# Ledger of designs, part 19: designed miniproteins, single chains, continued (2)

Each design is a single chain, and the fold is of that chain. pLDDT is the mean over its residues in the fold that is shown.

## One batch from the design tools (miniprotein)

Design m4627
Fold by ESMFold2-Fast:
Structure m4627 (fold): chain A 91 residues (1-91)
Amino acid sequence: MKNEKEETYLLIEEAAAFLYMEASLSENEKDKKVLLEAADELLKIARDLREGKISPEEARRRSAEILRQAAKQTTGWSAKIAEKLAEIIEE
């Protein structure tokens, strides 16, 4: 079984992948930019977690904050996807 650190790392990487996918499908250039920037920040958090620089709890907290900010800065499905990913990360 994967430990909590590995599970948290994969959840954050999966969230970033979903943001990249939504960005590729979005017709709104502003939403695309916000989602891509959020995905890049999530991958930085995942790297810091993998390197032992932050705890799984801190990684989840920071990731949820990035996702909620992305939801506030985007519209339609992009906002809903970002908000849903924040909920999943916080569980």
Scores: mean pLDDT 85

Design m4628
Fold by ESMFold2-Fast:
Structure m4628 (fold): chain A 97 residues (1-97)
Amino acid sequence: SLIEELRKRLEETKNPEDAAALRALITALEHSDPETQELLRRLLERGLSPVSALLVQLLVEAGASPEVVDRALEILLEKGVITEEEAEKMREVLEEL
């Protein structure tokens, strides 16, 4: 189970920010509809970090246009929340959805 794998990762992580993102992701998976659960699973299988996967899910749920996506990614990059590599991967995945 993806949730069991994420729980194991949470137990082994020593980074508080990664732990917070993993807890949020596990909670999202447990309390989301099947479509949201499938989306989050696919994002993780594509190799997105837990933070990047949650951000993509929020953009999809909000019905964000390509212009809103680009602006959101620019703000996240400027604030240091994501890296340029993570932003490029998020753009690729959002274009495929």
Scores: mean pLDDT 77

Design m4629
Fold by ESMFold2-Fast:
Structure m4629 (fold): chain A 79 residues (1-79)
Amino acid sequence: VDELSKKAFEAVENGDNDSALEYVKKLAQYAVDNKDDKDVVDKAFASIQNVQDLLWDKGDYKAYDRVVKLVNDILSQAQ
């Protein structure tokens, strides 16, 4: 989780939105796969929220919308 979070942030800071989306996807999947571990779930979603906040602060609203949609799609499929 910590390594994926760091890589996601670095990708956003570097303007590599495609890599950032891949790391967000991995974080969301990791939370789904470990749903019974609250610490893992909370850390994964906190990291996703921080990525969303960073994209919003950068004014990259299109990438922000992509992250929100990706997370919602993964969570809805996991149910």
Scores: mean pLDDT 78

Design m4630
Fold by ESMFold2-Fast:
Structure m4630 (fold): chain A 79 residues (1-79)
Amino acid sequence: SRDDLLEELMELLEKMGMPVKSKEELEALLQTLAPDVELDEAFLRALKERLEEEIDKYDPSKSALEFLQSLVREVVASL
């Protein structure tokens, strides 16, 4: 479900040291990064899968927000 995908994305962001306080805050963050994209299950699933693939390559000396922004742009380009 969409709700389960948001919860799983919150857990992945916490592992990157970028915890969000609620699903609503996560949705607001994602909409800021991708303002012209509908945050539907297809988008959230694609982002989750991409983040799971790339999280092990994340350099903790770099900005977690910039890393997330890069992945969001890649997912948007693939839709």
Scores: mean pLDDT 82

Design m4631
Fold by ESMFold2-Fast:
Structure m4631 (fold): chain A 101 residues (1-101)
Amino acid sequence: DEEQKLHDKTLDLIERMAKDLGLSEEQIQEIIDKMKELIKQGKSAKEVLGEGLAMIAELKGNKEALEYAKKGYVGAAAVILALSDIDREMALAVAEEVINS
């Protein structure tokens, strides 16, 4: 039940982030469907979050965010993605600070 609540929050977070980053409804649905498949396979909320962030990063062409997501640095990946439209250099500097904290 608590793990299911964490999974539901993770799906909701990724959907909101993908919408904010300008992904299409079709792209968002593909991401959510893949995340739901991983949940059925017994993946943790953190693992599901990492995969969702990786899929957003790949669709946005953000190689740095994709690498951090694949390594399990989900906070850094989320920060890099959120700042991708402002300044990539600044986004990377903030992400490095988050990883090292």
Scores: mean pLDDT 79

Design m4632
Fold by ESMFold2-Fast:
Structure m4632 (fold): chain A 98 residues (1-98)
Amino acid sequence: GLEEALKLLEERKKEADEVEQLVLDAIKAYVLGLKNYFDEKKRAELEAKYKKLAEEANKLVEEKGLLEELEERLKELVEEVEKLIEPHVEKLKEELEK
């Protein structure tokens, strides 16, 4: 679930360069936002953190010409994280529909 996704992101960060770490931290903020969706204050803080990290990562990726390389390096990790969070996203939709 979400905890497994967070663990995968933290393990990947140990071998990540500065740009990859920013991308991983952005994804982590997104996952934490899902975990804390009904905590309005914490969700807002995590959404702000995600936006800031994503903007910083995008600037560095563009400046260094790393977009294609980074997409290839992170493709499998992103797909695995998406699979791990999918059940939580589905449950969240059910709770929002009441």
Scores: mean pLDDT 80

Design m4633
Fold by ESMFold2-Fast:
Structure m4633 (fold): chain A 93 residues (1-93)
Amino acid sequence: MAEEIERLERELEELKARYRALADRVNADPDDVETLREAVEVVLRGHRVQLEIAALRGTTPSAEQQAERDALLAEQLRQLEELLERIREEQEK
């Protein structure tokens, strides 16, 4: 279980790095819809990995852990919305 949790935590860090790289690529090429789609998929995968980590730890997420996860999701969605708005503005030029 500990090794599996370490694997999932590593995967989560890799997903965070991938999301950052994808966001940079979308900013460089606003018409790259495929990169935007990949960014959304990375966010969704990250949430699944976080849920698996919680399950493997054998505890239901506490209200504090749930709030932290919700805050991270809200931040990622906010960044995605900013990215989408930037793409929209660029396309309107």
Scores: mean pLDDT 71

Design m4634
Fold by ESMFold2-Fast:
Structure m4634 (fold): chain A 99 residues (1-99)
Amino acid sequence: SAIRKVTLKETGLLIRIIGLKLDVEWGGTVTEEEMKEEIKKGLRELSKLLIDEELSVEEVEEFEKSLLKQMESMEVDEEILEEAKKLFEEAKKEIEEKK
């Protein structure tokens, strides 16, 4: 199922964000900038999966809503939220062009 693949990818990204934030907060090996780069990489991979699995625009909007709410609750930087919004918008346009 396309929905299952995307749900697993979204869940994995959210778990990764939690781990990265904990590493940064408690003085691990990850820097704030490295955390942002890793999250953006995960967002790009999720965006590609939305396109590759041929989700509808409506399905993409539901994933966008879910992910943004979760990331906001985790106090992710506005820069990351804006990148997510941009990637979801680009994915929706790509899907609409392909039908």
Scores: mean pLDDT 85

Design m4635
Fold by ESMFold2-Fast:
Structure m4635 (fold): chain A 69 residues (1-69)
Amino acid sequence: GALEREAEELLRRAKAALRAGDISTASQEIQRLYDMGDREGLREVLEESRRLGEAIIAETTERYLTKLE
């Protein structure tokens, strides 16, 4: 339905931002995805937003380590 399409679009935007290295945008889109999943009771959306949050932490850690060179 409409909620599934909205979740998919937010997910695609978050992944695109993460690939582009735009951590700020990726974090915002993931937060929106989480808020929607929490509000609407969409367990799969909540699980995916959690996994993307973990990916943000990993990406941020890698960028931090690169700056130490």
Scores: mean pLDDT 77

Design m4636
Fold by ESMFold2-Fast:
Structure m4636 (fold): chain A 85 residues (1-85)
Amino acid sequence: GEEVIKKLEEIFEESKPSLSKRDQSLLEDYLKKAIELIKQGKFEEALSFLLVKSTDAFIEGRGNLAAVLNKMAMEILDYIQKQEE
């Protein structure tokens, strides 16, 4: 789980310049929740959480936030798939 957490934190830092301060704050809160779930071994719950928040952001017209949340979700999905080998 440590490698996926590092990737999510890197995505967060890289995304900051493309996001409003409000969306940065929301993304930080969502990232903290996702990391807590990952630390508990709840990878599928973390994936689902980020996908729901990405969809919500897209519907609200927050395309940049939605794209970042989706990118984070795909990193979790990739990690889950590699664990099934």
Scores: mean pLDDT 86

Design m4637
Fold by ESMFold2-Fast:
Structure m4637 (fold): chain A 57 residues (1-57)
Amino acid sequence: SARDRAIALARRFFATFPEALDADPETIAQFLMDLFGFEGSLETAVEAVTEVQRELS
């Protein structure tokens, strides 16, 4: 699903850039869409980023 893909991308993003864990989730979601090729809604990406940030905090 798009949500599962967004979660996988968010986990990969934070593994690469751990300093971004406390960044605004909308900003990270926008990076996933614009630079990392996530195809889906911004809302789905924001929810996934927020979930992963909660798990990794």
Scores: mean pLDDT 84

Design m4638
Fold by ESMFold2-Fast:
Structure m4638 (fold): chain A 58 residues (1-58)
Amino acid sequence: SDILRELGGLLENREYEKARELLKEHPELRPYVLQWAQVYETIGDLEMAAKLRELAEY
């Protein structure tokens, strides 16, 4: 969906504040962020995984 592409772009560009605002408007996107965190953890990017889990919680 367009909103998922927007969120992905914000995270790729490390625009975490804008990503947080988008998640507040669209809380239904939080499970997708958690899935992305699991993928990053699996490939060994623990820093990105932790940031994504934080965004999904707050």
Scores: mean pLDDT 84

Design m4639
Fold by ESMFold2-Fast:
Structure m4639 (fold): chain A 113 residues (1-113)
Amino acid sequence: SRTRELLERILALLRELRAGLEAALAAQDFDGLAALIREFTVRLDALLAGLDMSDPAALEAAQLLAEVRNALQDVLRAIEAKAPRAEIEAKVRELLGLIDEVIARLEELLAEL
């Protein structure tokens, strides 16, 4: 189905994002981290626009992704505000944990489709 295809693409994108965030965090490359967040927010929004919100699985996925999007924006705002590195690193670690939880829930949704 279209919902299955879009959820599989979202899942792949979240795995790419997770790997990129982890690499940027390890390198302490906060400029690269900000660029990554901007790029992936655009890519996530494009996939979300394709979801049929009358489909319960798509609606649940959209709600989970709204949490990821809010956390991405929180990290980006901290970088732009020149927050202490320890604060940015803590926000990125919280975001990585949230992405792991969302990936697990999306995998469960795909298994039920």
Scores: mean pLDDT 89

Design m4640
Fold by ESMFold2-Fast:
Structure m4640 (fold): chain A 80 residues (1-80)
Amino acid sequence: MEALLAQVREALASPDRAVRLTAIYEGLRSPDPRLQRLAFDAVLASGDPEEYRLALRALEHNPDRELAAEMRARLEAALA
């Protein structure tokens, strides 16, 4: 688990936009709440509206509907 978290954290900090967007999308769709939170925190820290929109789309496929609803509300507020 720790090795996967470190790999995802590294990808989320990548200067390569495609790598970061892939990590965001896969992290938020993961059934692992640790990966979901890590990806969500990275999106909020970025301030990038394109990452916010990608995160909203990824959350549609998240199996944890309660956590997804919380994250979606925060992203929608940040986009308003």
Scores: mean pLDDT 77

Design m4641
Fold by ESMFold2-Fast:
Structure m4641 (fold): chain A 98 residues (1-98)
Amino acid sequence: DEEIKELKRKTVELALQLIDAAQAGDQKKAAELSKQLVETLVELARLEQKAGKVEPVDDDVLRQQIEDQVQGMLQQSQTNPQQAQALKEELQRVLEEL
């Protein structure tokens, strides 16, 4: 759906910005982008559940899972430049396909 597609685009753009901020050591910007990414991913998941694309899951469990994923991405971006670069290339490709 168009709405889900736009939210996917926004999540990819936020993820790319987050990786850049993490690699640059901009802790304030990384924290802000992490919060925005979590909220956008939660919104996307709720829309996909409403559209019947995914099974409904408890909101607290969903939020915790998303927070864990975003924190994992931050850690990889800070500690593994090769994996961070590969992730950025994957995300750019996803964005181009949207």
Scores: mean pLDDT 81

Design m4642
Fold by ESMFold2-Fast:
Structure m4642 (fold): chain A 68 residues (1-68)
Amino acid sequence: SDADQVARFLDTLDMVLAVASTVLSPEEVARYKARVEEIRRLLEVDPAAAFRRATALLVELAADIEAV
């Protein structure tokens, strides 16, 4: 299902954040983790919106990692 695919994408984002914690500050990592949890809650009511937000978060996270 779309929700299962988005849930796996969010699990991948958690894994990327674990690696990113080696270069990002604890405060930055905490803000991204809070956003992932918000998206997980959104997934229960709107999987399409959750996917769009997860994709946007990945783009922002990649840019923040590149800026280090």
Scores: mean pLDDT 85

Design m4643
Fold by ESMFold2-Fast:
Structure m4643 (fold): chain A 70 residues (1-70)
Amino acid sequence: KELEELKKGLEKLNEILKNNELSDEEFRKKGLELGIPEERIDVILYTARALREIGDEIDAELAARRAAAA
């Protein structure tokens, strides 16, 4: 029962995460609405933030290399 509810909540939250349209606070509120524990939401947000940071670093590095090559 609890695992099934958590699974459904995580599936919906993952769908929202793919859209990448929510702020961290909105995402947290949505996760809580879906019955996901706050602690787990924090882990998901941390992971999503880390992935965004990696993307930003890659973009910055590519821009720097492009400038240096000019």
Scores: mean pLDDT 71

Design m4644
Fold by ESMFold2-Fast:
Structure m4644 (fold): chain A 56 residues (1-56)
Amino acid sequence: SVVFIQLSFPASTPDSTVSAILSNLVANLKAAGLTVLDSGVTTIDGNKVAYVIAQA
């Protein structure tokens, strides 16, 4: 099965902070035995949105 995770951050959140949180999430999913298919950060309505798509 596929899992989709999104985390939203205020526009004022540093890019380094968002990237660090995303990297930790990806690492934890891989450690749990999931295959990460895609991940990234995008902007939606001025908010920074980190996402991960993983195969369980």
Scores: mean pLDDT 87

Design m4645
Fold by ESMFold2-Fast:
Structure m4645 (fold): chain A 89 residues (1-89)
Amino acid sequence: MLEVEASVELNPDGTLTVTIKVKGEKKAPVEVWLRFPDTGEILSVGRIMVGETATKEIKLAPDVKVTEVTASAAAPGELVQRATVKLEL
């Protein structure tokens, strides 16, 4: 079964740095994506292998408020796993 860990850093210039780590017992390619509940936007991060870390830098518009980010990972034959990070803004 996959485990997803996520962390988010809000930078002074208004960019977000999202770091996602995927753990699991079997080596498999994993699709990783981000969802922003505040905007409904979904962004692909890409494919990584189990045990690897992906980092995505996102530039937000100055008027866009983001309060949380959900990172999702899916491997063939496994349930989608999610980690949600709340931003204290």
Scores: mean pLDDT 77

Design m4646
Fold by ESMFold2-Fast:
Structure m4646 (fold): chain A 109 residues (1-109)
Amino acid sequence: STLEKIKQKILELAKKFNLPIPKSKEEAEELLQEALELLSKGSPEDIVEGVKKLISVAAYYAVEGDELGLKEVLATLDYLLQTPSFSEPLEKYDPELYEAVRELVSLMP
């Protein structure tokens, strides 16, 4: 299914970028909050770190089979790619991460 391809891609990206996968729902929710706080600060380094934390949260939801949580994180990543204040620093400062997120979001139905 399309969702299975998305799950596999997220796990591959977590491995590729050496991102930790949260061990509990509480850790995933805390990491999501940290990601959103970094994105709100808006420096290129904060945006890169925030996007990496979002991928870690997505990987947790993928492992747990939380399809709603997974879709919500993917929608957030799509929003960031469509918003120049986030997408332009991401592409400039971490083009490999930018391309990985772009490819991941392209799998969404």
Scores: mean pLDDT 89

Design m4647
Fold by ESMFold2-Fast:
Structure m4647 (fold): chain A 62 residues (1-62)
Amino acid sequence: SALEELARRYGGRRPENVPPDLPEELIPYSMDKDQSTVPPGMVMATDPVTGEGVAVAPEEAK
């Protein structure tokens, strides 16, 4: 799918802060490491399964 290809292109990272209702045209900005912004109150954490960096709420990164 286009989303899989964009994820691979932008380093395979899948931020948890990407809403499921977000239009596909806006997803690349959320997945691009250079363009992605961690929302206030969220932190960058490592996915324990893939080892990828993802944005999570601080309470979920514990």
Scores: mean pLDDT 51

Design m4648
Fold by ESMFold2-Fast:
Structure m4648 (fold): chain A 100 residues (1-100)
Amino acid sequence: HMETLKKQQEIEKRRKELAERFQKVNDELMEALGKVSEAIEKYKKINPEKAEELLQTVRELFEKVREAQDKSPEEGLKAMEEFVKKLRDLAEQAEKEIKS
């Protein structure tokens, strides 16, 4: 059956696409976490209460990612992608407040 070969190629292509998305989001997550960590350290020196608030926000966002991962790999991947976006927004907002 030539159709069986086509189905196997389709599954392999989807697996490769998922693996590439997972690798990309993991790399972006590490970069975003680094930026947020720098912002938290800067806030600790000028406004410790704001540093604790930012750290608490990151913890709450991470808990939502964990809940999504427990549901399915696809939901976990989507939650990680959203988490990276939110971390970047938090880091940019913190840097603007620190520079102002």
Scores: mean pLDDT 81

Design m4649
Fold by ESMFold2-Fast:
Structure m4649 (fold): chain A 100 residues (1-100)
Amino acid sequence: SMKEKLEKIKELLEKIVELQKKLEANPTKETQEELEKLIEETEKLIKELLEEGLSEEELRELLEILAKYYRSLNPDISDEEVEEAIEKALEAYRKWKEEK
């Protein structure tokens, strides 16, 4: 289901953040390879969701998950900038959907 895929993306991104922190503290080839594998899995799952088609509500949930991941890596970004980016992405999606 779409909800299960969104939850899986959230879990994978949380693991990616933890591995990135681990890699910063302890740079090993093994940790780097694990990180690359999780990124590839996450990317494939996101592409699958986009190809299956998301409702605006489901897309908003995905964008909020991605925004949380981005903030974890970029703590200096403001909540207002993140919210503006999400709204712009949703407006772009609405326009794309209307043109089809």
Scores: mean pLDDT 80

Design m4650
Fold by ESMFold2-Fast:
Structure m4650 (fold): chain A 82 residues (1-82)
Amino acid sequence: MKVEVYVFGDGKLLGKGTFDTEEEAIKFAEEVLKKYKPKKVKIVLKADGKTLIVEADSPEKAIEALREAVKAGKYDEVIEVK
């Protein structure tokens, strides 16, 4: 399985990568957000032809929402955390 992740902060692409597992992709996103500390976060996760988009007003909320969405299998959805 290939998992692609794109991490955007404050309207800019901060990082992207391709991984073998969803957990590796989430860990990468968490590390990117810890480094850049953006105010607005958008994460795009692509796995098995499906896309998950998470938008949040903090890194911590974005990672929490991403982990829960992946665990619940919520793909082809946009999850906004206010």
Scores: mean pLDDT 84

Design m4651
Fold by ESMFold2-Fast:
Structure m4651 (fold): chain A 71 residues (1-71)
Amino acid sequence: SEQGRELYRQTVEGTGDDLVSLGKLTPEQARRAVELALEGASPKEIAERAGVSESVASMIYRAARIARISL
């Protein structure tokens, strides 16, 4: 649905913005990690390829997976 797509986009962007605001990653790293999570990359692979911590990678991976299921 249109609401589902909007909530997905808002959740992903909001998560990235919050993590950037907390100094956990850059906007570029946030975007890269989200793209990798959507491609089905593992948290470890996301961490290595996006240059973020495994904890941050796991958070983004789970957020993207939950959002995808809601579509």
Scores: mean pLDDT 75

Design m4652
Fold by ESMFold2-Fast:
Structure m4652 (fold): chain A 83 residues (1-83)
Amino acid sequence: GEVLRLYDTDNSGVITAEELRAYYEELTGQTLSDEALQHVMNLIDKDKSGVVTLEEFKAYMLERLSDAPESVKEDMLAKLYAE
């Protein structure tokens, strides 16, 4: 899909809050509220710059994947490392 290209490190090393929301909703299948987005941003964006590196986001998702069901882990890992 159109979001797949954002997983390529070639074309983006930085993601905005809106892109983070889109990634999170694609990976988890859950709607991310404004409050939940703020919480996730608070965990990842330590500088409060309004942007997150793709590497920081991947690290956060890898920690989250440890708590996910096995069936979800495989799908999410494929999406995180897709071209």
Scores: mean pLDDT 64

Design m4653
Fold by ESMFold2-Fast:
Structure m4653 (fold): chain A 91 residues (1-91)
Amino acid sequence: SLEEKLAPLLKDSKSELKKYEIVLRGPNVREAIAALEEAAVQTGGKILKVEILSPDEARVVLEVPKDTDIEKLINVIAEHFGVEVVEIKEL
């Protein structure tokens, strides 16, 4: 399940927050963003900005603790909703 795959990635961390810019593409992009928002909050971070580029594409800026495996976190969510991870960039 999504929760079983995410649980090891959602560490209770007091470390410094890092910002990331992510571009997601697919028909379930909004559902993927909602799951990403919930996951970010559970790490002690948050979504800072969501920009809808098209009905099937969005740019998301978020912050999470620096020790978060952001690439794995995003890929687990993207795989679950069948969306493509176009870009992950540290800001």
Scores: mean pLDDT 85

Design m4654
Fold by ESMFold2-Fast:
Structure m4654 (fold): chain A 85 residues (1-85)
Amino acid sequence: DKQKEFEEERKKAEELVDKALELINAGGSPEDVERYVKEAREEAEKAYKLGKEISFDGEQKGRLLLGSARVVEWVAEQYRADAAA
């Protein structure tokens, strides 16, 4: 069931994004933040690929998720730079 696989990968990406943001808000390790963000992007890319195979709506949702993961990646890069300064 490709729809179920898409929802599972989407949920994983969303959970990893949330964990990265929670860790930033808690003043956590930049290395741990980077790990969660990298995993979130990988899962978001998988969701996007699955979404494209399912439907136009699935493609749009996957694209938005990938966009969100990329924004959080940029936030994590700023957080890392600030911690190194």
Scores: mean pLDDT 83

Design m4655
Fold by ESMFold2-Fast:
Structure m4655 (fold): chain A 74 residues (1-74)
Amino acid sequence: SAQVAALRARFDALTAQLDALIAAKADGSKITALISQLNAVGRQLLALGDVAGAQAVLDRSTAFVKRQLELQRK
């Protein structure tokens, strides 16, 4: 559907933004805010029946949380 396609495009855009912010060691509150937006996209994909898209968002969100924690512990 057009809604699923738009949400997947937003997932790609948020992923690129998070990669850039983490590489720049940006403020943790900005990173957390974008991860929250990423999680909202995942919930919307799940609500629309895109289980595969929702799973991809969950996997990517989990990886970003791990990367942020590693930066804070070093």
Scores: mean pLDDT 86

Design m4656
Fold by ESMFold2-Fast:
Structure m4656 (fold): chain A 78 residues (1-78)
Amino acid sequence: RLEAALQRAEELKALLDRVLPPESPLRKQWRSELDTLVARLQAALAANSPEAPALLQELEDRLQQLEDTLLSFGLNPN
């Protein structure tokens, strides 16, 4: 679901803010990447673009990859 993906993106950004310092290159990179994917998806949905399903899948895939990466480092994504 779109709503679930957007909520997961916000939760993951909040987690990054808790576990990484504000100057962290990883925090800046991953937050920027999530913000870009969310913005692209929202723009595509507003434009009723045929790209919207692919952008949603890209966001979901990236959320899963980042969550798995944080778990592999012993960081709790919740």
Scores: mean pLDDT 77

Design m4657
Fold by ESMFold2-Fast:
Structure m4657 (fold): chain A 83 residues (1-83)
Amino acid sequence: MPSNEEIFRKFDKDGDGVLDEKEFAEFLDELLIAPGVSENPAFTLQLIKLFDKDGDGKIDFAEFEELLRVFNSPDLARALAAA
């Protein structure tokens, strides 16, 4: 059970406090949230747009926490599995 900050820092290769498109795709592939997303940049961009509140095309730590909260919710995980 690493903290969200430890997970974020692991994928933040540039250390700039945000995940770029490539780093975010690696994160999604590792967690199997969207396997193969690195082969489809358009899909990664769609997910970024869903959580990107500031419109910079990056995922900051607050957006990352919100994403983890959504995808780790048992109710939402079950709803996604039922689709």
Scores: mean pLDDT 65

Design m4658
Fold by ESMFold2-Fast:
Structure m4658 (fold): chain A 90 residues (1-90)
Amino acid sequence: MKPETATVTLTNDGTTPQTATVEFPKYKLKITVTLAPDGSITVEVEDLETGERKTIYPGETVTLSNGVKVTVEVRASPDARTFTVTITVE
């Protein structure tokens, strides 16, 4: 398949976890991005066809059992309040 990319933007309020969900319908993937109050980001990928789940941390690539690769890149604003998360699936 051709690579697909999505971006989500999360803003830290210092007290509550922020979450965003993005789907890649061609790959049947659901990806949940969580920003914790301490500024840590975790990404969970779920294969909707198999039920496989993996956790990805910023800057990492994971390979699913079907050979699909998921890469997560994070950019922070200078004040570390706003984070842009780029997810690439191939």
Scores: mean pLDDT 81

Design m4659
Fold by ESMFold2-Fast:
Structure m4659 (fold): chain A 70 residues (1-70)
Amino acid sequence: SMEELLAQLLQAVADGDEATARALLEQLRDHPGLPSALRIVRGIALKEGLEAAARVAEALLEELDRHRAA
């Protein structure tokens, strides 16, 4: 389901696993809740000092912005 894919993407982001997160992003690119979910995870990661997770979330937000700006 989309909910399971979103959960897997957010877990990959939390783990700092950019490769897995990017692969899952391809399936979730048009999900309307994805930008907000990524911003929330980035905010939590920054607050908790999870530097890798924050970096992956930011990279995915930039990729998503490029895709949706087209």
Scores: mean pLDDT 84

Design m4660
Fold by ESMFold2-Fast:
Structure m4660 (fold): chain A 95 residues (1-95)
Amino acid sequence: GKLSELGKEYGELGKKKGEEGNGVEGGRYASLGGSYASLGYENGDDPEKSKEAGKYALEGGLAAVKSSKDSEGVAAGTGGALSGIGAAFLAGGKV
């Protein structure tokens, strides 16, 4: 439970920072969200909660990409989105 909850929280923070125009910070938070979502699944958290956390990290990463005006922000947001989708697929039994 706790790791997947952190993953969702960081995914939400990534989206908020992306929407505020801070793509680099948004992407970094989204990457943390995806990492915690994956760790939550591996540590026995509810697969549905881990999948939800991964989806939030994906949304955060995509928001960071959309708000980025430089390559660093696009790279960070893309990394966050990929981390989130990977976590969601892992928790959903699709790798």
Scores: mean pLDDT 82

